# Designed miniproteins, single chains, continued (2): the designs that were tried, part 7

Each design is a single chain, and the fold is of that chain. pLDDT is the mean over its residues in the fold that is shown.

## One batch from the design tools (miniprotein)

Design m4225
Fold by ESMFold2-Fast:
Structure m4225 (fold): chain A 70 residues (1-70)
Amino acid sequence: SKELEEKLKKLEKEARRLIQQLQELGLDEEAQKVQELVEKARENRDDLEKALKLLEEAVRLGQRALAQKS
């Protein structure tokens, strides 16, 4: 759906922002894990629900990494 596609775009933008913040803090391994989830979501664009779950996981992982290391 159009609503799901808009949500995917917002989550991908948030994940990219988190990757940048993690890299600026020297958390390169955590940044790489978030990036890998974003890449898996892109590979699953034929299944928007699966892509959504992967991007939500990417955002959660990034937020958790920042909280633990800040």
Scores: mean pLDDT 84

Design m4226
Fold by ESMFold2-Fast:
Structure m4226 (fold): chain A 75 residues (1-75)
Amino acid sequence: SAESYLLAGERLFQEGRYEEAIEAYEKAIELGEKNGESKEVLARAYENLGRVYEALGRHEEAEKAFEKARELREE
């Protein structure tokens, strides 16, 4: 499920396994969109993806992810 990938990504991020955390969050987003998950679940995935990009110094990608999370929560 999308939530399972979200939780896996959080664990990987805590372990410093940033590239694998990105992959897990991207899978959470993919499944969440495909299965019509709540906007809040998608927003959490995008927010966490942004945090990983910041940790990697990938600031442009981080900002885009944070903006997407914000947009999902405004509706």
Scores: mean pLDDT 84

Design m4227
Fold by ESMFold2-Fast:
Structure m4227 (fold): chain A 64 residues (1-64)
Amino acid sequence: MEAEELAKKARELGLLELAEEIEQSINVLEIAKESKDKKAEEVAQKLLEENTEKAKKAIEEKLA
């Protein structure tokens, strides 16, 4: 499941904070890629992975 799709699903389930964290992480990663800052891109990628994992667990728990 793509991060953007996961954020949409979180919003529909009322997990607004998690959805915002994912959306913000996506935006930060995009900015880092455009700036060609490898360190910023790596940090942003880690943040996105962490936030998507948290959201996935929360969504699975709510659907269980």
Scores: mean pLDDT 80

Design m4228
Fold by ESMFold2-Fast:
Structure m4228 (fold): chain A 90 residues (1-90)
Amino acid sequence: MPPQDFTIRIIIRADTLDDAQRAGRIAVDALRRSGYDVLGSRVTDIGDGIFEITIRVRARSYSDATRAGRIARDALERSGYTVLGLSVSR
């Protein structure tokens, strides 16, 4: 079956939008190094030092996209970021 597009949504704590953008780049780079096709990403300020990183990824299944989300989360946590939430959707 052809790969499908999934949205990975990661909620993080960061002090500034620039720091959150850096976190987004870390997550995207970790996914690309793991062989995922990253179609796009954005970072949104949702208030009170909390930011949403949204990543569009091509994956074989929901389970594969969930693995991608865990790779991104683990890369962020290793880089010192606090991850508050992770979700995956089509």
Scores: mean pLDDT 89

Design m4229
Fold by ESMFold2-Fast:
Structure m4229 (fold): chain A 64 residues (1-64)
Amino acid sequence: SAEYRIALAQEAVDLAPNFAEAWLALGNAYRAAGDDARAVEAYRKALELDPELEAAKRALAELA
C-alpha cells in the first residue's frame, strides 16, 4: 500500500538522513500516494545532498 511504502521510505531516511537515495525513495513514495507537495520537498532534499541525482531532477521536472 502507499502508506506502507511511505513508512519504509521514512525508516530509510531516519537511518540514513545524509543519503540522497533515501530521500529519493521517500519522494517516490509520496508521489505514488499522490502527495506531490511532500514528494517535491523530499526530491529537493535529495538534490541538496547529491546535485547530480538524475532521478530526482527528472521527478521534479515532471511535477513542475
Scores: mean pLDDT 88

Design m4230
Fold by ESMFold2-Fast:
Structure m4230 (fold): chain A 62 residues (1-62)
Amino acid sequence: SNLEKAKEALEKGDPVLALSYAGQALRENPADKEAIELLAKAMEKLGYNADFVRKVVEELAA
C-alpha cells in the first residue's frame, strides 16, 4: 500500500518519496491519521519547523 511505501521511504532516508506516498495514501483515505503522521514525519526530515508541520497537520485533519 501507499502507507507501507511511505514507511519504507522514511526508513531508507528518502523523505521526498515518503511525502509523495503519504500524499497518495491521503487521496485514498482523506484524514487518514497514519498517513497524516507519515506526512508530518517526512516534512520534519525535510527540515520544516515544528510549527509549520503542525499547521499542515491541522489543515489536513479539518
Scores: mean pLDDT 80

Design m4231
Fold by ESMFold2-Fast:
Structure m4231 (fold): chain A 67 residues (1-67)
Amino acid sequence: EREALLRRAEEALARFGELSTPEQTAQVKAAAASADAVTRLSELGGTMNPQAALAVAEAAAALRAAA
């Protein structure tokens, strides 16, 4: 379901928020709201630690699948 995929993206972003600073979380949320959300989230993930990068990548994949 599209709704389940969007919930998964939200959960991945929430997990990222626990692994990062409030500033990094704000950047990721802004990227997720953009028209190029998948690309922007993938680029941000590349600059983070591996666990945070994985959470961002999961959010991007779920958003792509929901589209």
Scores: mean pLDDT 67

Design m4233
Fold by ESMFold2-Fast:
Structure m4233 (fold): chain A 69 residues (1-69)
Amino acid sequence: SEAEEAMERAERAAAGAVARGGLSPEQLKEISELMKKAREALEKGDEETALELAKRAYEIAVEALQKAG
């Protein structure tokens, strides 16, 4: 699904930001909470909410990755 693809992209971006030291503990916690809520939304069949949450997690990860160089 589009939500599952967005979650995979968010996980990959977060992993990249972690590898480069770009994520603060606060950003890591926020991404983790967003991804947990996205999975819960998918379990309930709420694809739209899961997609929105995954996109937000991806945005945080990409911003961190960009700042890390």
Scores: mean pLDDT 83

Design m4234
Fold by ESMFold2-Fast:
Structure m4234 (fold): chain A 64 residues (1-64)
Amino acid sequence: SAEQEAAIAELAARYGLSARQARGLAELAKLMGRDVAVQMAMRDAGLSREEAEELVTELERLLA
């Protein structure tokens, strides 16, 4: 929905990612597991593990 897309974009911006990157991480978590998504967030955005884990948790909640 438009509201969900807006929430994802806003969350992505808070962590220095594009909305596309955030959607990719959410899909990656769903297909390959949370740990893989966390590692990619750390790599793509230079996030700490703690920041990456928070981001992935929030993305999973938005898409639940």
Scores: mean pLDDT 83

Design m4235
Fold by ESMFold2-Fast:
Structure m4235 (fold): chain A 70 residues (1-70)
Amino acid sequence: MEEVVEQARLALERLAAGDFEGAAEYLEKAAELSEDPEVARLLRLAAERARAGDGEGAELAVSSLLAALS
């Protein structure tokens, strides 16, 4: 759980820096570490948004997920 949250936070830092590919890589790592299939699915969706250049949509998805996991 905490490792998933940490990778997702690192992704948010990359999104803030404009590094959308780096953010997607951290989100994919978080998805691989997640044993919850729904959490993994949402993290992969956020990674797809980041790669598509939708930084705002990716940030919203990750922030909402982190709030639910808190």
Scores: mean pLDDT 82

Design m4236
Fold by ESMFold2-Fast:
Structure m4236 (fold): chain A 71 residues (1-71)
Amino acid sequence: MELVEKLKDPNPEVRIQAAREIGEKGGLEEAVEPLIDIVKNDPSDAVRGAAAYALGKIGPELVRREIERRR
């Protein structure tokens, strides 16, 4: 999926746009791990913020998986 590849782009503006687009589309399971990595390790504060926003949009799916593990 093109958006996940753009999260690894050397240009921070491209990474910001990819993260925002993933968030607006309601997220992708395959984007969750790359977005978490960006929030922890990306050198750009703006890129980390965009990834955190996208994870907020995906949050319901992450919560559902965590609840299922506890059952």
Scores: mean pLDDT 73

Design m4237
Fold by ESMFold2-Fast:
Structure m4237 (fold): chain A 59 residues (1-59)
Amino acid sequence: NAQLQADVDRVTQASIEAVKEAQKLLAEGKITRPQAIDYAGRKAKELAGADYGGHHPTL
């Protein structure tokens, strides 16, 4: 179903973006490796499940 495919795509994109940002922060020495793993997981869920409407969840 097209709506299910769109939801899967959103979750996939959220995961990619979360991992990319976590790796960037890790490479810059701003967070530790365990924090990067936790950050990527939480951020992926936030981006996939939470609508960015009025909440200020930027890096």
Scores: mean pLDDT 69

Design m4238
Fold by ESMFold2-Fast:
Structure m4238 (fold): chain A 55 residues (1-55)
Amino acid sequence: SMAQKQLELRRKVLELTDKYAEEIKKKLRENGYSKPAIDGKKFNEDLKKVREELA
């Protein structure tokens, strides 16, 4: 059902988001909380892949 697909997508997006949140936290600690260094392009590409797989 669409509801099951939406729930699965939500779980996968949250898992990916949590992973990148932890990376941001690590970079903030390494940079003395001055500037987070994240690969936003890779994050967006990973999000797109998750959404496309469940569409």
Scores: mean pLDDT 68

Design m4239
Fold by ESMFold2-Fast:
Structure m4239 (fold): chain A 64 residues (1-64)
Amino acid sequence: LAEEGVRAVEEGDAERARELALELARQGDSGTATGIWEAARLVEEGRVEEAAESARRAVEQSTR
């Protein structure tokens, strides 16, 4: 799911990224969910490259 969220952000698909972020939150991964949700907002602003880096960082920081 987290990798799928990053992929959606990299592809510029803000809607899919948000859906995956909500699914991550439902499964208890709120840190990654928040990061991907914020990255989806950057995608909507046309800042896809920054969004992708932000999403990857959120996934990396949520790993124990």
Scores: mean pLDDT 78

Design m4240
Fold by ESMFold2-Fast:
Structure m4240 (fold): chain A 116 residues (1-116)
Amino acid sequence: GAVLTESGGGTVPEGGSQTLSSQVSGVDFSKSAVSWWREAPGKPPEGVASMSADKKKTWYGPEFEGRATISVDVAKQTAYLDLRDLRREDTAVYYSAVGSGEAGFVFGEGVPLTVV
């Protein structure tokens, strides 16, 4: 199946910016939908951003419009999430996911991000 290797977590100052990355293997990334999700303490999991399988359409969660950008490097099979104007409430584990047809989304293990 798909394997997602995530990086770019850590501790970031309030008001700062951070790029998360996910290198994807085991699927045809050029034909796979990509999304980013987060699980914040005391909150349900929520969608941050997504990109269609053809990479031409993007969606952002309402809390992230203007504060996040999803992008991909298809040749490197890597997805990116650029976060800016970070708040303490953005402290969460961030997950990448790749669409794999009938199996739905395959999720990475998650990247912790702490805003201080």
Scores: mean pLDDT 85

Design m4241
Fold by ESMFold2-Fast:
Structure m4241 (fold): chain A 56 residues (1-56)
Amino acid sequence: SRRDEIVERNREKLKELLAKTPEPQTRKEAIEFTAEALKLIGDAQDELIAVRREER
């Protein structure tokens, strides 16, 4: 389904972020990593909302 495709695509984006970002060694790095991860989650949520609008 379109939802499964969105989930899989965003799972791959998260895997890429984890692969490119070194393990945070400072609080600042941990905060910056968390902000990037939250941005990816927000983008995924927006895509899912767009799909739901098409169903209405």
Scores: mean pLDDT 74

Design m4242
Fold by ESMFold2-Fast:
Structure m4242 (fold): chain A 95 residues (1-95)
Amino acid sequence: MAEEYLKKGLEYYEQGDYEKAIEYFKKAIELSEDPVVIARAYLNLGNIYFSQLQYEKAVEYYEKALRLFEEVLGPDHPETRLARANLAIAKENLK
């Protein structure tokens, strides 16, 4: 059920409706009990803010995603590595 909000957020993101995408990703975070679903929603929020050149917000959400992925999946999991890579790129844009 909470995965449904994550899916709707991705659909709005693909349509360029970033306001609706953010709304649905936040609903996924609020209503999900699955830390992987929550981490994926944080990662996608980071991606939206990065695309809007809001690098400080992108860093904030990527850090939240990375922490959850490391706790649940471990440091070597592909999704954890992706969050870490995206965080590094966002931080580079703050220089």
Scores: mean pLDDT 88

Design m4243
Fold by ESMFold2-Fast:
Structure m4243 (fold): chain A 77 residues (1-77)
Amino acid sequence: SMAEEVRKKVEEYVKKKIEEVRDKLSDKDLAILENAGKAAADLAVELVKQGASPEDALKVAISAINTALSHVESRQA
């Protein structure tokens, strides 16, 4: 389904971002990013089920993940 396809794409993006920052962030900040990623994937699936395009749902999820990443990175400054 389109919902499962968008979930997979969001999960792949989250995995990539976590791998990029794993050695730079605390376990607590990594957990925040992992939880934000899971919430973003669930949101994207719900948006597709409600009639959003997979592309729009993915864009919303990526934006949410990038916001969470910026938040945890700013805490290191």
Scores: mean pLDDT 84

Design m4244
Fold by ESMFold2-Fast:
Structure m4244 (fold): chain A 75 residues (1-75)
Amino acid sequence: AEIDALGERLAAAKSLRERLRVVMEWRTGRPLSDEEFEAAVDRLVAMVRGGLLGAGYSPEQADARAEKLRAELRA
C-alpha cells in the first residue's frame, strides 16, 4: 500500500535531509520546491528548539542542539 511505498523510499534515503523531504512530500501529496523544503526545515528546527526549552534545556543548550540538527539537514 502507500505506507509500504513510503517505507521503501525512507529506507532508500541516505541522509536525514533526504528522509525529511520524503516524509514532507508524502504529507503534502506532491513534490516540494527547494524553497518550500527549506522553510519546512526552518519550522522543524524552531519546533525542536522550543521542545528542548520546554524539557528544561538552557537556551544555550537548545540553540547548540538546534544548530546541529540544522547542519545535519543542510546538504
Scores: mean pLDDT 77

Design m4245
Fold by ESMFold2-Fast:
Structure m4245 (fold): chain A 74 residues (1-74)
Amino acid sequence: MEKAEELTKKGKELAKEGKYEEAIKLYQEALAIDPNHAEALENLGEVYEKMGQTKAAKLIKAVAKRLKERKEKE
């Protein structure tokens, strides 16, 4: 669990530097550890949107939103 958060944090740093492909890799690794890590999905969606992958970004952001809604009910 903690490791997924670390990978997500590193991905956010790379995205700030414009290293979108490297950021995507770290977010994917975080999701491999915790598939329900909403923050990683949200940031992955934002990076795809910045890369012009609007369809993929919209789908990923929708999944992240559903995961956040489920967390609020538990």
Scores: mean pLDDT 79

Design m4246
Fold by ESMFold2-Fast:
Structure m4246 (fold): chain A 60 residues (1-60)
Amino acid sequence: MSKEELMERAERALELLREAGMPESEIELLRQQVKRAIDRGELELVERAIEEMEELAKKL
């Protein structure tokens, strides 16, 4: 998966969290953390984080 595709997928997960009621300040912090991880090449960590964000959105 390209870094661009991975970031797109992360933005979709962040949108789900926003719809579930997560504050914008927390959404922004998570977005910054995802971007930093992508920049560092920690792509496996980012994929796991996306999965966890999607699961969290369903439980909120």
Scores: mean pLDDT 82

Design m4247
Fold by ESMFold2-Fast:
Structure m4247 (fold): chain A 79 residues (1-79)
Amino acid sequence: SKEDFIKELEAGALLVAAAMYLNAARQALSRGDKETAKELYEKAIELAQKAIEVSKDNPDLRKAAEYLLEEAQKLLEEV
């Protein structure tokens, strides 16, 4: 349906945004900027959580969002 299509687009956009913030956090960390890295990992976590919520009806997108959430949480704990 049109509603399902829009939800999949929203989930996809949130996943892309989460991945971008996670990569930006890694870049900040590689430059020794731990404070910026923490903030960016926290943003990636928020976006991944949103992606999980909007992808409830799509198991593949939900699994991708769960993976990004787990990865971002793990990396945040290591900073």
Scores: mean pLDDT 88

Design m4248
Fold by ESMFold2-Fast:
Structure m4248 (fold): chain A 88 residues (1-88)
Amino acid sequence: SAADYVRRQIAQLTRGAQIAHRQTRRIVDDPSRSVSQKQSFIDRFYDQINWIRDDVDRYRPIAPVQSDIAMSTIDRIQGDVDQMRSSV
């Protein structure tokens, strides 16, 4: 069904956010990376997360509960990256 498709898409988008978070953390925690490289990966994370948020929000009318859960997860991930940005 359309609803099942949308729930699967939201799950994939949430996984995408988690992958972006792990990649950003790995680069920020790497002592061999320059400040400029770390800032570039953080900027890339924000671009990726904004696209993910937009896609999740488009699914809200079909799957509001799952969209809200995904947004809460994304907010938590973004909060961690905001903290990384302030430490670089």
Scores: mean pLDDT 90

Design m4249
Fold by ESMFold2-Fast:
Structure m4249 (fold): chain A 65 residues (1-65)
Amino acid sequence: PEIIAPSEEARKAAEEAIKALEAGDEEKARQYGRKMVELGGGIANSELSVKIEELLLGRPVVDVE
């Protein structure tokens, strides 16, 4: 997936968030997702970006089945 990262730390946070999502570790994904966003990073893949947002907001994506 495309990672938007202004720094190495942001990139690593994004990579860890993706790995945690793939492993089903929501707590770890949320932790690294928050760090990624705080550092100005993001994920260009819309599905993964939505998953990170869902975790950070603590709610399901109700408009997607």
Scores: mean pLDDT 70

Design m4250
Fold by ESMFold2-Fast:
Structure m4250 (fold): chain A 51 residues (1-51)
Amino acid sequence: SAAERAAEAFLEGARARSAGDLEAAIRHYEEALALDPDFEQARRELEALRA
């Protein structure tokens, strides 16, 4: 489902962030939000990385 794919994208974003790959983290969080626009956690992470 889109929700499952959004969760997978979010986890990949978190892994990229932990590895210091901020560009990859941004792309994965953007994908999570595209799949689930109500994904509040992904939105907050993306805002923090773009600040």
Scores: mean pLDDT 85

Design m4251
Fold by ESMFold2-Fast:
Structure m4251 (fold): chain A 80 residues (1-80)
Amino acid sequence: MLSEKYKKTLEKVKKNPEIQKALDEAVDRYLELLDRGATPEEMREFRKEIEELAKKYGLDPEDVRELVLGRIAERMRARL
């Protein structure tokens, strides 16, 4: 379920092309890591990158993580 806080994060992303590009790049990187068989260490490093991205743009790290995971799920469904 989408929270009000998450919806506010979505609005900020929608209005900022730099944030949208950064999120799309993060999704692409995650899919590449999965396709290559990433280790648990590489997945933890990816989570840190998402937290740093959120901090850079003044977003909540949890909301950014949810956004990235949602976009990953959508792309994976489109492939099936």
Scores: mean pLDDT 77

Design m4252
Fold by ESMFold2-Fast:
Structure m4252 (fold): chain A 94 residues (1-94)
Amino acid sequence: ATDEEIALGVGQIAYAVTLLAVKRGHAEEAVEFAKRLIEKATHPDEKASFYVALGEAYKALGKTEEAKKWYQKAIELSTDPAIRKYAEELLKEL
């Protein structure tokens, strides 16, 4: 595995942990965690995934306009069609 592939794998785990925190009622902590992940992310698709996680956390807090902004940023940054499509579906559900 390349360093890039390892970073993407770790990013997927971090994304899943962030969404689990949202599901367990820790959406405010998930926002702060996702922001730190975004600052450390180097791959565009990893960063786009964390934008999705941040949007989901804001949605859970009832901050719909913030969630829209982060899903839109994920769509704009993503080079992976799967991430882009998922963010587009989440944006339509708001």
Scores: mean pLDDT 79

Design m4253
Fold by ESMFold2-Fast:
Structure m4253 (fold): chain A 70 residues (1-70)
Amino acid sequence: SDELVEAQNAAARVAARDPARGPEVIRHLQEYVEAKKLAEKDPEKRETYQKLGDEHLARVRALAAEADAA
């Protein structure tokens, strides 16, 4: 999806600009992807997993904004 591609590009920029933040942004990206998969697999907990995914995506975006501002 376009959102996933955007998130992947954001994480790549963070890792390139500040390698020390690389592991952190990659963890949040991986947890975002996993939450999306769990939301599709478990309809009863979809809202919970969507919220979790959104929180990790927000952290990826926040780290990218910090890297872009430096």
Scores: mean pLDDT 86

Design m4254
Fold by ESMFold2-Fast:
Structure m4254 (fold): chain A 92 residues (1-92)
Amino acid sequence: SLAELREKLLAKVEEAIKQGLVSPYSARAEVEAALARLEADPDDAEAWLRLGELYLRMGDYETALQFYQKALALDPNHERARRLADLLKKML
C-alpha cells in the first residue's frame, strides 16, 4: 500500500539523515511530494524517478534500481534513467 511505502521511505530517509547522506530540510519534503504525486496518479513516472534519485543519493542502489525500473516501465524513453538503471545493474 501507499501507506506502507511511505513508512519505509521515511524510515530510510531518517537513517540517511543520521549518516549525513541527505539534507533533513529537503529529503522528507522530496518523499512527501513524490508520494502525493503517486496518490494522485500511480503512473506518474517522474515521481518514481525522483524516489530512485533520492535512494541513489542515500546509497541504496538496489531500491534505487527498482524505482528506476518502475519509472522506465512508464516512460521507456527517459535516457538518463535508463543509463543509471544499466549502471546500477552492473554494480549490484
Scores: mean pLDDT 83

Design m4255
Fold by ESMFold2-Fast:
Structure m4255 (fold): chain A 66 residues (1-66)
Amino acid sequence: SLEEAEELLKKGAEALRKKEYEEAIKYFQEALEVAKTIEDEEKRENLILAAKTGIKDAKEKVPYIP
């Protein structure tokens, strides 16, 4: 549902704020899967974009080991 996707995005953002990057990635990935099931195209696209942005941001915060 739309509300479920929004809740998962909030949990991802909170995990990111707490520097729990792996947990943030998990929540954003779950939000992405829920977002794909939304029938409203505009809302679906907005939620997909938000989830993908969250995943990217969280992954960029993981320490790079050369």
Scores: mean pLDDT 81

Design m4256
Fold by ESMFold2-Fast:
Structure m4256 (fold): chain A 72 residues (1-72)
Amino acid sequence: MEELAEEIIKLAEKEEENKKLLLELAKKALEAVKKKDYKAAFEAARELYAYSSNPEIRELARKLAGLAGEKL
């Protein structure tokens, strides 16, 4: 899960649209995973999916949301 959030951060750094928001959400997801706050991680991943138009970010966010949701 941490690796997925870190990869989303790397992809968000290359975005032109919504870069600040996507970076904030990706960092929030990483911090939540590190704290084992799977509800916050799930919510951040869902928002990443909703606000990103990048297919790679969306796929990684979907995977992260699924993994966090399984631990709820």
Scores: mean pLDDT 84

Design m4257
Fold by ESMFold2-Fast:
Structure m4257 (fold): chain A 57 residues (1-57)
Amino acid sequence: MEKKIEELKKGIEETKELNPSFSDEEWEELLKKLIEAIENKDYDKMLQIIADFFSKQ
């Protein structure tokens, strides 16, 4: 679990560099929601959160 969260944070950091249209607060909210979904082992929710986030732009 720890390693998955670390990999997720790294992926978000890299994606943030490629998508400057999102604010730091939006990235923090995304990361928080994804971590909660991972902690609850709700991977379907995690994918939905990602899809919803990128559909905004």
Scores: mean pLDDT 73

Design m4258
Fold by ESMFold2-Fast:
Structure m4258 (fold): chain A 91 residues (1-91)
Amino acid sequence: MEAAEEARRAGEEAARAKTSEEAGRAATEAGRAAARAAAEGSAEEAREAGEAAARGASAAAENAKTIEAQLDAGAGATAAGAAAGAGLAEL
């Protein structure tokens, strides 16, 4: 559960970010970790990682005030959705 754990941690960091830039970066990292969980882990891990990353990206988007930070949050959300979908397809 390495990648799923990383996604959950990054999602929590996005929610706790002190600046919009940190929130955007954390959301992108969560999305990337979720994608890795889909590639390396089970369908269940991919689903859990995708859910955690999506929540982190949503929280980051609320705090992102720059276009750059908002784009990073969007990328994280897209990766999270892809990971969740991959998990479902394997079942």
Scores: mean pLDDT 63

Design m4259
Fold by ESMFold2-Fast:
Structure m4259 (fold): chain A 94 residues (1-94)
Amino acid sequence: AAAVAPPADLKDGEVAVREAADGTLHIFVKATKDMTDEQVEETLAKVREALAANADRPVTLSFAVPASDMNPKLLEGLQALADEVEARERARAA
């Protein structure tokens, strides 16, 4: 797998898209456990927009912080989106 690092200046609640050398897009999400429900929904909406904008490209979802340091609602939503990404990439490979 092509490795790509999250941006060093990525802030809490931000979503960044980086292209790896193999053409795969890495969507990085940074979040803290102290996020409000509104901030969680905003962050998930940004991830969904990034995924929709790149539907025709190989994509992987990456977290800029450990799961233990994330808001539980955000982690749950991001895990659901990660499962959708896996299903999408499986369908592309078939």
Scores: mean pLDDT 74

Design m4260
Fold by ESMFold2-Fast:
Structure m4260 (fold): chain A 65 residues (1-65)
Amino acid sequence: SLELLEKAREAVEAKDYDAAAEYLAKAFEERGIPANVEKIRAALKAATEEEILAYLDSMEEEILS
């Protein structure tokens, strides 16, 4: 799922929130967490890029721990 988080980060930096939501949903599913792509997409569009990238960094730290 680390590769999926990296792809989500790249999509966010490219302003492609649709792709970012798909990658995040797949990352959650790989961890056994139910994911709603539409809900994730809405949350990403409501947040700043800085906030989203900080969240992705936090998720990567959790997976690496």
Scores: mean pLDDT 78

Design m4261
Fold by ESMFold2-Fast:
Structure m4261 (fold): chain A 55 residues (1-55)
Amino acid sequence: SDAELTRLLRERWASLSPEEQARVLELLVRYVEAQQAGDEEAAQRTLEELRRLVE
C-alpha cells in the first residue's frame, strides 16, 4: 500500500538533498497523473521509483 511509502517520505524528507526532494515531487506528480488517467502500470512504475529513492 502507498501508506507505508507516505510514512517513509514523511520520515526521510528532511534528510533528502534538494535534488532528491525535487525528484520525489516530480514522481508524485506523475503518480497522481497516472492514477487520474487510470494507467495502473504507469502508477505502479512511479511508486517503485519513489520507493527506491526513499528506502
Scores: mean pLDDT 81

Design m4262
Fold by ESMFold2-Fast:
Structure m4262 (fold): chain A 85 residues (1-85)
Amino acid sequence: KELEEKLEELEKRLEEVEEKIKKGKETKDVELLKEAKEELEKILKEVMELLKTIEDKELLLRAIGLGLRAIGLIFQIDLELEKLK
């Protein structure tokens, strides 16, 4: 299914961003954390667009979960960037 493939792609991108966040926190790399936040905002926008088209309840729940994870990570980056000021 096209929606399943897109969700898998977004999930993989989220995992890559989680690794960038971990590295950015360990190295205190403000630029890397900002790049991770920008990618999360892109992922969130794509999830929001997908939510408009999903008719399958299981895929809808999966997309909602992915969006919530992205929001949580954005919040965590903002807190980390605040500490690095």
Scores: mean pLDDT 84

